# Designed miniproteins, single chains, continued (3), part 30

Each design is a single chain, and the fold is of that chain. pLDDT is the mean over its residues in the fold that is shown.

## One batch from the design tools (miniprotein)

Design m9018
Fold by ESMFold2-Fast:
Structure m9018 (fold): chain A 75 residues (1-75)
Amino acid sequence: MSSFTSEPIDPEAYARWMRLYSEQELRRMREQGAPEEVLQLHREASERMVEAILAGDYETARAIGEEMRARIEAM
């Protein structure tokens, strides 16, 4: 009866998970000496992704995540 495909995910629950994950990543990056600029970009991107998820715009959320990763890797 359970399927791992297309289970209806509560956007608020998904957004909360995303925030927790991003906070943990920010802590690790900071402990490893990441520049404040990188931490700021990660935080801003995570907030924008959360807003997109809450709005049901998962395409935008995904694009923001990919853009953030590319920008951080290029720094």
Scores: mean pLDDT 75

Design m9019
Fold by ESMFold2-Fast:
Structure m9019 (fold): chain A 85 residues (1-85)
Amino acid sequence: NAEEIAERTVKRLEELGYKPSEEDRRLILNVLRLAGERAEQAADDIVETVKKALEEGLSKEQIDNRLIGAVLRAIGDVIDEELGQ
């Protein structure tokens, strides 16, 4: 369930001290829906990406850009899998 995975992902991000915007929450939900069976892997990459950015002391805007990078990686993985089938 992408909705449940997205809610858990948002909670994990908030526990790290990063509060996603409403737009970020929407992007997370949409990419997890697109990821399907890879949703848990995509969620883990998003959380680890933000955690690493926070540990590096990056600004909120830089963290946002890293989160978008993780979203784009998840989309790329789905496209690669679909094109291979």
Scores: mean pLDDT 82

Design m9020
Fold by ESMFold2-Fast:
Structure m9020 (fold): chain A 75 residues (1-75)
Amino acid sequence: QLTQGLINAALLNDGNENAALTVVKTVLEMRGLSAKDVTQENADSIVKDALTLAGVPASNKKAVNTLQKIVESLI
């Protein structure tokens, strides 16, 4: 499980959409939410939590853009 977290961080740094979706789903589960509960009001917060969970800095525009695309696709 720890090894999988490191792999997800590396893949997310490269803009991997499957890794981004996995991290977003984990954030939603931690909040007690499902994909249907994603709104424009909570989208930015979910992206921020996903970056923190994956250990990826907000300065990584590729990771941020990939996460934003995934979160927006759920709205």
Scores: mean pLDDT 77

Design m9021
Fold by ESMFold2-Fast:
Structure m9021 (fold): chain A 79 residues (1-79)
Amino acid sequence: MKMTIYLKTDNEEVKEALLEGLKRLAEETGDLESIKAEGLRIEVTFRAKNISEAVGLAIRVAALAFESGASVEKVEVEE
């Protein structure tokens, strides 16, 4: 499962805060396989587990984006 967060504006400080939050979430849960930042795009890949855990992680990742002060344009979820 892959989640892509699209930002409206590339703010380096906000992006760094979001990446730190995602790193902490990865260390805490052990469920994140990879985190990649590409310009206005942040991609998070989840391990194949049960659907409830996958949905919960996707919600937490989206919440971190808003908590970091990021202006989010779109969030996409893909298998």
Scores: mean pLDDT 73

Design m9022
Fold by ESMFold2-Fast:
Structure m9022 (fold): chain A 66 residues (1-66)
Amino acid sequence: SPLREAVRAALESGEPLVLTVHPSVADFYRRLAEQEVRREGGVDVRVEESKNSSGLTEITVTARKA
């Protein structure tokens, strides 16, 4: 899945995973991304949310590879 590929790339590079989603689904994608990062071996997981200029929610997940 695109999310799994993005999670693997983020963990391999050590850079944040950023998802831009509609606010109505932000809670769903935050939980899904956090679970996927942990499933792929991410530790010290941190999640931040912000609104962009278009009113969409940006979810930033940072983690290190175990």
Scores: mean pLDDT 84

Design m9023
Fold by ESMFold2-Fast:
Structure m9023 (fold): chain A 110 residues (1-110)
Amino acid sequence: SLEELKEEAIKVIEEAKEKMLAIAEKNNSKELAKLVEEFHEKAIKAIKEAKSPAELKKKLSELFYEFINKLEDLLLAGKITKEQFDEVLKVLEEAMEKIVELAEKEEEKL
């Protein structure tokens, strides 16, 4: 169901948030921590407001893309290390893959 998909997607986003905040804490990267908190708030809202699996997938993909662009800006500004950039990217990519798989499985049931 869409409700079960939303619950699973929220869990994926919560786990990604915890991992990314731990990465930010290692080097006291306050700007990265703020970016993670902003992403989390927007992602949870997008999941709750989604009317279909396709809309959930689209909105979260757009937010992941926005996050990656802002993360690159932090790296170029010297606000995060290359190691932090790579670790956060990996967390985001793994979260996106899980959400896409969950949404596609739900679409197949419709």
Scores: mean pLDDT 87

Design m9024
Fold by ESMFold2-Fast:
Structure m9024 (fold): chain A 76 residues (1-76)
Amino acid sequence: GSERDLALAQRVAELAHEARKAYKEGKFDEAIKNYREALRLSEEGARTGVRPDAFRSMAEWLREEIKKIEEEKKKK
């Protein structure tokens, strides 16, 4: 593992946590924004990281979370 991979993983976790908090507050745009930022970093980790499988799994989960929130936003 590299310092960069650790930093990416930590940042993804932070962004996902902030997105979940925003979602609980009904701030769907803020939640989507934070999940999309986490997704971009996860995709970077999947492409350049020492543990690409872990980052690929995270990216897949983030895509599903974004999709769910976008669908909920459409219901309003």
Scores: mean pLDDT 82

Design m9025
Fold by ESMFold2-Fast:
Structure m9025 (fold): chain A 83 residues (1-83)
Amino acid sequence: GRSKLLHAIGLVLRSIGAALDAELTGDAKTAVKEMLKNAKELKKLGFDDFAIRVVKLAIEVARKYGDKEGLKEAEKLLKELEK
């Protein structure tokens, strides 16, 4: 099967790609949803530090492009990960 680490690296790279897509398209809502989904998968794989970094990136994207719903969801997930 695919290694957990390789899968985790893929989720981080996809999250960076989603943030770049938000910069190009202005569609923060889609990008933030994808990053939060990726962060939840990283947590399930045991890569909590990577999950925290992805959520912090999602918060920055949501604030910059005005996704108020995504910002609230990202802040909630960050609190759960920092426990």
Scores: mean pLDDT 87

Design m9026
Fold by ESMFold2-Fast:
Structure m9026 (fold): chain A 61 residues (1-61)
Amino acid sequence: SMVEAIADGIVRAAKRAGITTEEELETLLAMTRELLLSSGVPEAQVEAAVRLARERLREVL
């Protein structure tokens, strides 16, 4: 799904950026949310993808 594809992209970006703290994670998620919204992705899909990425990344932080 588009939500899963976006979430996978966020997880990959976080790992490449070396995100290791909750604060760094929330900064990345906020920046990514803004980028996706400005690119015309529907808010509901952005919020679902951000939530999924947050859940996945918190399990390894």
Scores: mean pLDDT 85

Design m9027
Fold by ESMFold2-Fast:
Structure m9027 (fold): chain A 71 residues (1-71)
Amino acid sequence: SMMEEAQKLYEEGKRAFEAGDLEGAEEKFRQVLLKYPDSPLVPEALEGLGEVYRAQGDEARAAAYYEAARR
């Protein structure tokens, strides 16, 4: 199902982030947004992108994604 596919991408993004693979994490979270834009996991994927950009030192981009996640 679309929910199971979105969940898989989100979990892969989380694992990449935990492993310090920021580029891999960004790709997986972005795929949730692009492939499953109506998924209930979209806010979580947006928060994940915020964490990725924060870890990269891009505070402005991180803030934008955190704000988007709260909408």
Scores: mean pLDDT 88

Design m9028
Fold by ESMFold2-Fast:
Structure m9028 (fold): chain A 82 residues (1-82)
Amino acid sequence: GTQLMGALARSFALGAEAMRAVRKGDFDKARELLQEAIDLGRQLGIEKQAIANARMGAEVEGMVTGDEEALKKVFEMLDELV
């Protein structure tokens, strides 16, 4: 439904935003954004799908920026929060 599709799109956007936060050195904001994606997924019973979409959003931002170190940091944060 529209709510689930919106949640997956939001999770993707949150992953990309977490990458931008890490690149700016704002690790607390990055964790907050990733936690929002996890919480959104949990609320809708699609936690694994939300996490996968957040990872994908971060990876696309990593490909665009070439910042492999920031991408690694986002994945480490996401694994710590799950």
Scores: mean pLDDT 88

Design m9029
Fold by ESMFold2-Fast:
Structure m9029 (fold): chain A 69 residues (1-69)
Amino acid sequence: SEALSKVMQEWSEKVTELIATEKDTESLVAKLQAVGDEALARLKEAGVSQEDIDRFRAMLDASIESIKK
């Protein structure tokens, strides 16, 4: 899906910038959660399949847990 690829690219760019600029882990986790929620909403609006949305949510949750450790 073109919409999926575009949202994923924009999300990846935002994540890279946050990791480079945000030094506080708690603030980083909160901001990553916010940009992830925004990406999920955009995927839903674009009509991306529920299966792809569920996979993205699982990846997002796993990434946040990896940062917390």
Scores: mean pLDDT 81

Design m9030
Fold by ESMFold2-Fast:
Formats: sequence, C-alpha cells, structure tokens
Structure m9030 (fold): chain A 88 residues (1-88)
Amino acid sequence: SEIEKLEEEAERLLKEVLETHDPETAEKLIKTIEEITKKQLEQAESPQLAQNIQNGAQFTIDWIRRLKEDPAAALEEEAALLARAAEL
C-alpha cells in the first residue's frame, strides 16, 4: 500500500538522520511523517483515534526538529523517537 511505502521511506530517512544529523534529511523525514499522518487520518474511524494519531505524529516531528537544532540533547530521547516512529 502507499502507507507501507511511506513507512519504509520514513525508516530509511530516520536511520540516515541518526547517522548523519543532516538537516535536509530531517526535513524530508518530517514531510514523510506528515504524509503518513494525513493518510492515517483519512482512515480514522473515531475522533479519539484521530487525536491519538495527531498527538503521536506531533511528538515525533517535534523531536526531529529538536534533533536538527541540538543533536546531543535530542539523542537522549532516541528510544522514545524510535518507539513513536514504529507506531507510524
């Protein structure tokens, strides 16, 4: 499915960001997560599920933005980011 292809791309970009700390790669990862989130929201059967999807995506995006600004501080939250990325 389109979502599965986007999830594979997000995993690839996440690994690259963690290795390189490249801000352009981080920006691509954010855009990929936003696209996944948009497609998941189109399939959300309840307002509660939609809110959980939005909250999870926002948490992950905010952490990636922090990684761009301060990689050392962001890496302390790496386990939380990896757990959230796996839920997308």
Scores: mean pLDDT 76

Design m9031
Fold by ESMFold2-Fast:
Structure m9031 (fold): chain A 58 residues (1-58)
Amino acid sequence: SNIDKAVELSIELRELLSKFPKEKKDEIENELSEFSSSSTAEEVLKYLEKKLEEVKSL
């Protein structure tokens, strides 16, 4: 399901973020929390896929 996939991607993103400075990690985690609280599972999934790609390119 989209919810299960979003959960898996959020875990992967958080694991990648553990390698970044606290300020950058907090920024992205705050964005994700705010977006997730007001968005559909499909919108969250699209956000996570894009953000994961961006973080991997850093």
Scores: mean pLDDT 75

Design m9032
Fold by ESMFold2-Fast:
Structure m9032 (fold): chain A 61 residues (1-61)
Amino acid sequence: AAAAQAKAEWRAVMLREGIPQEEVDALLAGWDADPAHPEVQDRAGELTRRIREVRRKRFPL
């Protein structure tokens, strides 16, 4: 349940940032695992880096 909620929030943020739906689905693969599991914690860091990368490419100035 908690993992599903976190996954939904990450999906919403990534789609809002303009990351393609297919890429979002790939990045969220495995988020159905226990959120305390190390793999899921590592994935959260990867998702954050990806969002930051996309934002940099959409230079607002």
Scores: mean pLDDT 67

Design m9033
Fold by ESMFold2-Fast:
Structure m9033 (fold): chain A 93 residues (1-93)
Amino acid sequence: MSEEEKKLLLEAIGLLLRIIGLLFDLELLYKRDPEKTKELLEKARKLYEEAKKLYRELFEAIEKGDLEKAKKLLEELKKILEELEELLRKAKE
């Protein structure tokens, strides 16, 4: 595995961990106000399932040496993080 492949993998792991953290924050908000946060949490759970799938595909792309595909999948993971951050922002309103 090259240094570039290692950097992509570490960045993907970091994004996935941050996504998990935001999901847990939303679950805590749901316990405080279920009516306000239920739909937001349901959307967040779907985004987390998509993130897990993208992470698996990214790992497979790195194993095959397909760096272009891995970079594209990393950008898709970043978009999921941004969507989760927006859901958490709305839940805090």
Scores: mean pLDDT 86

Design m9034
Fold by ESMFold2-Fast:
Parts: sequence; structure tokens; C-alpha cells
Structure m9034 (fold): chain A 81 residues (1-81)
Amino acid sequence: MAEVRVRVRFADPSRLGALLADMFAAAKKHGATRVEYTRVTGTEVEIRVEAPSLEQAEKLAKAIVDAARAHGATEVEVEIR
């Protein structure tokens, strides 16, 4: 089992709902076993995802990053462990 953490910073707080919805949809589409988020600030969130394997974790990380950037994320940090 692997854990993926994606920290996302974005400029427009009104986009948070759409950003979260698309990141969650991407995670579920790519086989995430658990998806959680923490709102760090009004413009920063952390998504935590559990994957059954490292290969699945890498696919999940890419999908979530792509979704975040599509919604105008200014900074995206990824940690896989």
C-alpha cells in the first residue's frame, strides 16, 4: 500500500469547490481506495490518497496534479510514501 499527498495552492478561493471535485473525480477514476482532504488556508489544500501499489500511486498522483493544474493551481507539491 502506498500513500499519495498532494498539496495545492491556487489564486482564486471561489474555485475551491470545482478544484476539489475534479481532484476527487480523478482519484476515484484511477482506483483510489481512500481520498481525504485538509483545507490549509483559503487558497491552499492538501489531498491525501491511498493506493494499493506504488504504480497505482504514481498514476493517481499524475491524475490529481493534472486536474489541479487544469483549475489554475499556481503551485503543486507531490509526496509518495
Scores: mean pLDDT 80

Design m9035
Fold by ESMFold2-Fast:
Structure m9035 (fold): chain A 75 residues (1-75)
Amino acid sequence: APVPETPASAARREREALVKEVEDRVNQLYKTNPEEFEKLADEALKKYGLTANSLQEKRDVLALHLLEEERRRRA
């Protein structure tokens, strides 16, 4: 039988949905407006005191930043 849904499972689904939404936003931004992507990625890097040596690292840091913003907005 499938695992029954619990409060923990609901929270996991919500978190996974937020991660997917944020990843889609970052991917869309990179494709449609790479200049804006670079600006936002640089701001995220400064905010967390991090550096990125690759495009993938910049995407990951920006996704982390946007995910935190969504969590704070919904908290």
Scores: mean pLDDT 75

Design m9036
Fold by ESMFold2-Fast:
Structure m9036 (fold): chain A 66 residues (1-66)
Amino acid sequence: GVPDALDDLGALAAALDAEEVLALAQELSRKGVSNATEEIEEAKRLLEEGRWEEAVALLRRVLDQA
């Protein structure tokens, strides 16, 4: 679910020292986002590909709509 996806994203961001992605994952978790699983999984894929700016942009869009 979304909590598991956000936890995985946060752990990956911490391991890669991607501070902005980690901060956004924590903020989304704090707000209790429940319907953005596909966007969170896409952000995780972008982060794994080294496309950190795109991951940040996607997560900021999700946060703005939450």
Scores: mean pLDDT 79

Design m9037
Fold by ESMFold2-Fast:
Structure m9037 (fold): chain A 73 residues (1-73)
Amino acid sequence: GGEESLEEPFRLFEEAIRAYREGRFEEGERLFEEGLKLYQLLLERSPPELWEELEEERERYLEEYRRVVEERE
């Protein structure tokens, strides 16, 4: 139920990173943008007690995504 909805943005981030690493750059960029939009909605709808954990997870995906994007240049 609710837990699956809370993980959806992070699932999109994982798919984006994978797509980018495999050379599907346009797909990776699109998936990451979608994930960011869903993440903002998730954060807005989540209780404050979850915000730190959500931000930490988002930051981990952002770091990895930045690395794979920078590798492409």
Scores: mean pLDDT 78

Design m9038
Fold by ESMFold2-Fast:
Structure m9038 (fold): chain A 68 residues (1-68)
Amino acid sequence: LSPEEARRRGLLAGYVVAQEGNDVDAAAKVIENTLRDKGYSDEVIEAFLEGLREGAALAAAGGTVTPP
């Protein structure tokens, strides 16, 4: 998994998490631990988490039916 691909996957994951009304920060913590347990590098983890937050922001900006 490259940092570029990790960011792209993170963006999709963050968008879905935010649309479902789940806590993005809580999801980020779980995902970070999972990726570390699987032996991914810090660069890959950082890129995924960056994507995750961008995806969540995109969902919020694009208008969702998920309650606050």
Scores: mean pLDDT 76

Design m9039
Fold by ESMFold2-Fast:
Structure m9039 (fold): chain A 92 residues (1-92)
Amino acid sequence: GSPSITSRSIRRAGRHIRQGNSQGAAQHITRAGQTNPNPTTQRHLFQAGQQIRQGNFTGAARHIRRAGRSNPNPRTQRSLRRTGRQLRRRSR
């Protein structure tokens, strides 16, 4: 997959989180996992999507943080940090 496509999907997910659309956010995070070439990042993105669907935004933020640590692409890391912040805001 393409780091550019992954980054775009993560940014889209962040927008849906801000709008309160958990289903849309989960779908875009899952798509990011499918397009990411790093297996560890892919696994954490899939788990983040599952946690969002369950309403566990704290768990989702943890997996997004782990995805950021395993992903070497700076644009994707920036998108993951931003989306992680949106998830933490929703967990309050």
Scores: mean pLDDT 82

Design m9040
Fold by ESMFold2-Fast:
Structure m9040 (fold): chain A 64 residues (1-64)
Amino acid sequence: MEEALERIRKLVEEAAKSLPPDLQKDTVEEGVRIGEKALEEGASPDEAEAIALMTVGIRKAEAS
C-alpha cells in the first residue's frame, strides 16, 4: 500500500504541473486522497493510479 501511494503521488504531481501553481497542491492532495480511498476499497494499484489521474484530468479540464 505505501509503495502504491508513493507512486500515485509522483504521478499526480507530474500530471498537475500543467495547472497554475495555486491549484497544483490542492489537486495533488485530492488525487492522492482519492487513490488511497480506492486502495482501501480493494482497488488494485493500477486502478487506484487511474482513478487518481482522472481526478487531476477533471481539474485540468475545469482550469482550461
Scores: mean pLDDT 79

Design m9041
Fold by ESMFold2-Fast:
Structure m9041 (fold): chain A 88 residues (1-88)
Amino acid sequence: SEAEEEKKREEVLKRLEEEIRELEREGKLEEAEQLRLLREAQVAVAEGRVSDEQLDRLEEAVREALEAGDFAEALRRAAETWRRLQAE
């Protein structure tokens, strides 16, 4: 349902905001910036500003690192992929 989709999006955005705050508190500014880019990507997807092909590329880039259990690598790859998509 629309309400369930909206709740899921807000939950993801809230998680990202909390992670950003924690990283900033710990002085991990590079990782905080990567999460900010991911949050902006999530907003862009929700607003329909990202094509299905671009979204699939972003998800594939993140998935390999997540399967390896490396969240830092996943963030780095997602940020780099998002940067490339914005340059197109």
Scores: mean pLDDT 74

Design m9042
Fold by ESMFold2-Fast:
Structure m9042 (fold): chain A 115 residues (1-115)
Amino acid sequence: MKAETVERFTTADGTVITVEKYDDGLYKVTVRTPDGFAATVVADKESVEKIVEEIKNRRLTPEEFIELAKKYGALEITVARAENGEGVVLYGSTLDGAAKTTPQSLEDAEKLAAA
């Protein structure tokens, strides 16, 4: 599936947020923090705009990000956090209920969160 980057910015705390639009009209938001938090959500345009605005306004924990994505009806959610240089998937969900495999490294966690 082809994705087009609509917006990319870095917040004052060093968090990088990327918004991509898919050909099917869905949007993907990818969030990466300097402390090793990575998250990806797939949702419609209105839901993504609400999620991005909340992220711009405050620093989210992994749990807060999951609850925010659920609140705005995200279709897919992946959240990973690096601990001791290793990636750990904290949450992985799709509309069909498919679970994500636990990554073994930060690189794998970033890959999973970006997918």
Scores: mean pLDDT 66

Design m9043
Fold by ESMFold2-Fast:
Structure m9043 (fold): chain A 66 residues (1-66)
Amino acid sequence: DEKLEEIQKLMAELFEIIDEKIHDKKERDKLRKEFIKLGDEMNEKGLSQEEIIEILKKKIEELKKK
C-alpha cells in the first residue's frame, strides 16, 4: 500500500528531526510519546490515510521551524 509506505517514511523523518533537534533524552522521549498518542487519536477519529499524511507533513514542517 503506497499510502502506508508514505506514512511510515513520514514517521521516520519526524523521529529523525526530533533526534537531530532535541538533545535532551527526556524531551525526546516526551515528544516521541506525544506522536504515538497522536497516532492513536488519528485512528480513534477514523481519519483517512490522506488526512494522516497531511497531518504528519504539517507536524514535520512545524518541528523544522523550532
Scores: mean pLDDT 76

Design m9044
Fold by ESMFold2-Fast:
Structure m9044 (fold): chain A 86 residues (1-86)
Amino acid sequence: REAMREKYLELAKKAQNPIEALMYGSLAASLADTPLEAVRTLVEMLGYVNGLSFARVLLEQAVRDGLITPEQLPELLALAEKYKKV
């Protein structure tokens, strides 16, 4: 599981657009043990391709779907910015 997650993270780093990164992020997230870890993985992937707008939309949707709480939203958004190329 961990090796496969790392493989998908490497593929996300090579992604040229946010949609492709989200696709690889979804694959890595499917290997997560909890919904919160799945969302964190997707946000991290979007960070690699400067997909902050997609990270926001994804996090808001995850709150609506009950995968994370509204209180976790700022922390996860900051995570996307942390992995974003500055």
Scores: mean pLDDT 68

Design m9045
Fold by ESMFold2-Fast:
Structure m9045 (fold): chain A 80 residues (1-80)
Amino acid sequence: SATDKVQEATAKVAEAAADNKPAKEALDYAKEALEAAKESGSEEGIKSAQGFLDALEKVVKKNPNATAAEAVREARLNLK
């Protein structure tokens, strides 16, 4: 289901962070999560996924050499 795809993409973001992957991999998975949220039709889910993607893109733009862990952490802090 689209909800399962959102969970899978979100898990891949967490795995990229845990495995010290480049932040670009976390961005790619965040984009997958947004597309899955759009398929689900959940307005709240779409807003949440879009907000996280926007925050993550801003972090990567400022620091292109960030790890996924660093970028995800800073993006979550910026969503406050």
Scores: mean pLDDT 82

Design m9046
Fold by ESMFold2-Fast:
Structure m9046 (fold): chain A 86 residues (1-86)
Amino acid sequence: GPSLDGVEFELVSKYDPELVRELLERFTRDARKAERLVREQGLDPNRVRKELREKMLRRIKEESGVSEEEAKRLLDLFEAVYRLRP
């Protein structure tokens, strides 16, 4: 699978580092909130993940002006970073 170093290198090399940092921090905050809701309320993890992805995809497009394909790639990289960080 992808390494954390490889994912972080792609993020830093292709995009504005400050914008990526802010978007990743917002994603991490929202993802942690989503995990709490799954644990505390017994919500379907797949549904919560889908809603989080839709919210973040919109935010990435609005703040970065990238295409939908690039925004989806950024979101996949953010999910990979979140999963690989302890």
Scores: mean pLDDT 77

Design m9047
Fold by ESMFold2-Fast:
Structure m9047 (fold): chain A 93 residues (1-93)
Amino acid sequence: LKAAYQKAADAGNAAAYLKLGGINFLNGNYNKAIANLNKAIAIQATATAYHNLGLAYENLGNANQAIANYNKAAAISSSAAAAQTLSAIISAQ
C-alpha cells in the first residue's frame, strides 16, 4: 500500500516535470526543457520523457544525444521507428 502510494506520488511529480519540459520546448527554451525532462526521468523513466529529450537535443543539433534518447524511449515502448529513421538519416549525411 505505501509502495503503491509512493509510486503514484513519484508519477505525479514526473508528470509535472514533463509538462514543464513541454512548455519550455514550445517556447524554444531547449536547455530548460532538457533540465525538466531529466528531473522527470530521475523520478520515473518513461518513453515519453526520453522521446521529448530526443526532440530537444535534435532541435539543438545534438544528433548523438537525440539518437541515444530515442533509443531509450524505443526500448521502453517497444517502438524503434523514430530512432531507426533518425539513425538512417544521420548515417546518410
Scores: mean pLDDT 74

Design m9048
Fold by ESMFold2-Fast:
Structure m9048 (fold): chain A 78 residues (1-78)
Amino acid sequence: SQIISIRMRIRIQRDRSRDPGNNIISQIRRIPGIYSPNGIIHGSYIDIDISSHQNSRPQIIQSSRNISQRFGGRSFQM
């Protein structure tokens, strides 16, 4: 089965919170249709790669839109 992936960049809000990137990844893990989320922190941004089966393409696209809206990020495969 083919796997599709979407990369997203999210700006980390300046806050006293430790590990804001890990908090974002934890929130994303709760979204149906997404598996194996991986995040890399680059200064004030986190790049997140998410994957799903090709049969879940509509779900992962919608989920990426919801994540982008919630966390003020953008997806690179919309």
Scores: mean pLDDT 58

Design m9049
Fold by ESMFold2-Fast:
Structure m9049 (fold): chain A 80 residues (1-80)
Amino acid sequence: SKYEQLAQRLEEALARLKKLVADNRDILSDDEIAQIDQLIAAAQQFRQQLLQTQDPELFENAEILLEEIEKTIKYLEEKA
């Protein structure tokens, strides 16, 4: 289903984001780390909810969150 596909995309983006944070921890500020940790926590929560319910509003919010994660990944890649 589209919900399972989005949950998989979030899982893959989360894995990539976590690796980039680990690889760049020494050059990130405490505030940047805190903001990224909030994104990770939110994405993990949305991923679990997507697997439990087929809510169209949740789906739209999860797509927006995925876009923010992808922007953060790009930011970290440019910083490395």
Scores: mean pLDDT 84

Design m9050
Fold by ESMFold2-Fast:
Structure m9050 (fold): chain A 100 residues (1-100)
Amino acid sequence: SIIDQQIEGAEQELKNIEEAIKNKDVMSLQLFILALGGEAVVLRRLAIKTGDKSLVEKLKEIRKRVKKLAKKSKDPQMKKNLDNLAKSLDELIKEAEEEL
């Protein structure tokens, strides 16, 4: 299903982000953050359309993992990019909860 594809994509992007942090690859990190953000937008839309609260819980799990990666990152630019992603995820979660 499209839901399973977006969840699998988000899981892969989280692994890619962790690897980019280890490799200090800011360019790849930014691309993976963009991809994860896109998957999160689709998951929020699907949560609203289907009324599936488990997708909101998945977004909360993704946000928690992004915040953990931000705390683990020692590079200020990488940390800033991850903090910005976490803030964007907070907004998507709020929008989904307000519509459900």
Scores: mean pLDDT 89

Design m9051
Fold by ESMFold2-Fast:
Structure m9051 (fold): chain A 78 residues (1-78)
Amino acid sequence: SMQRRLQRMARAVRGTALSLGVPEDVAQQIQQAVLDAPDVDAALQAARDKARELGVPEDVIDQIVRAARVAAAHEEQR
């Protein structure tokens, strides 16, 4: 389901952001932007836009968005 996919993406963005030294309040806002998105493409864009708005460095944003994309695809078995 789309909701479960967005939840996996949200967990991946939060975990990746925290592992890269992003403060918890900033990581939570990026996570919420993903959860509020209507689909995967919107969630990836929302994560990037929110992280940029909150002053996260571009290289860190790229890693967060990549982690979200991988999480979205993780359920595919073939």
Scores: mean pLDDT 85

Design m9052
Fold by ESMFold2-Fast:
Structure m9052 (fold): chain A 66 residues (1-66)
Amino acid sequence: PEVEIREEDGLWVAVVKAGEYVGEGRGETAGEAILAALEELRKQGGDEVAAIGAAKAIEEAHKLGI
């Protein structure tokens, strides 16, 4: 899947794929995990890749009722 958001031992984990880049983030909330994953995407492919990942993550979060 292009976006995966899950809870793992009291922490949230987000994995976001944008093109050939994959960002993984962890946090106390789903939003924090998503932001950490997007920051990893920005480090790999820059702001445009992070923006693509953000759009995908927002859509998935809405589907999950987050």
Scores: mean pLDDT 82

Design m9053
Fold by ESMFold2-Fast:
Structure m9053 (fold): chain A 85 residues (1-85)
Amino acid sequence: MKLEREAVATGVAAEILAIGTIIEAERKGDKEAVEKAKKILEEIKRLSEELDKAIEEKDYEKVKEITKKLKELIDEISKLEKEVL
């Protein structure tokens, strides 16, 4: 269960960061940052759905692939957050 727990935690962290970035960008009136953060959030949600299915199917290779993509999106949203703050 270690791999599954790390993957789920990564997805949750990604969503929280993306939502926080959207809120801050909206408060500052940065429309481009809002649009970028919303697109990243949509990708995170899609990957989280695929992750849930991969966990149910015990497809651990897919779980690893999706976790890697979620970490890349965390890096992307973190970079955007620094530009907004």
Scores: mean pLDDT 84

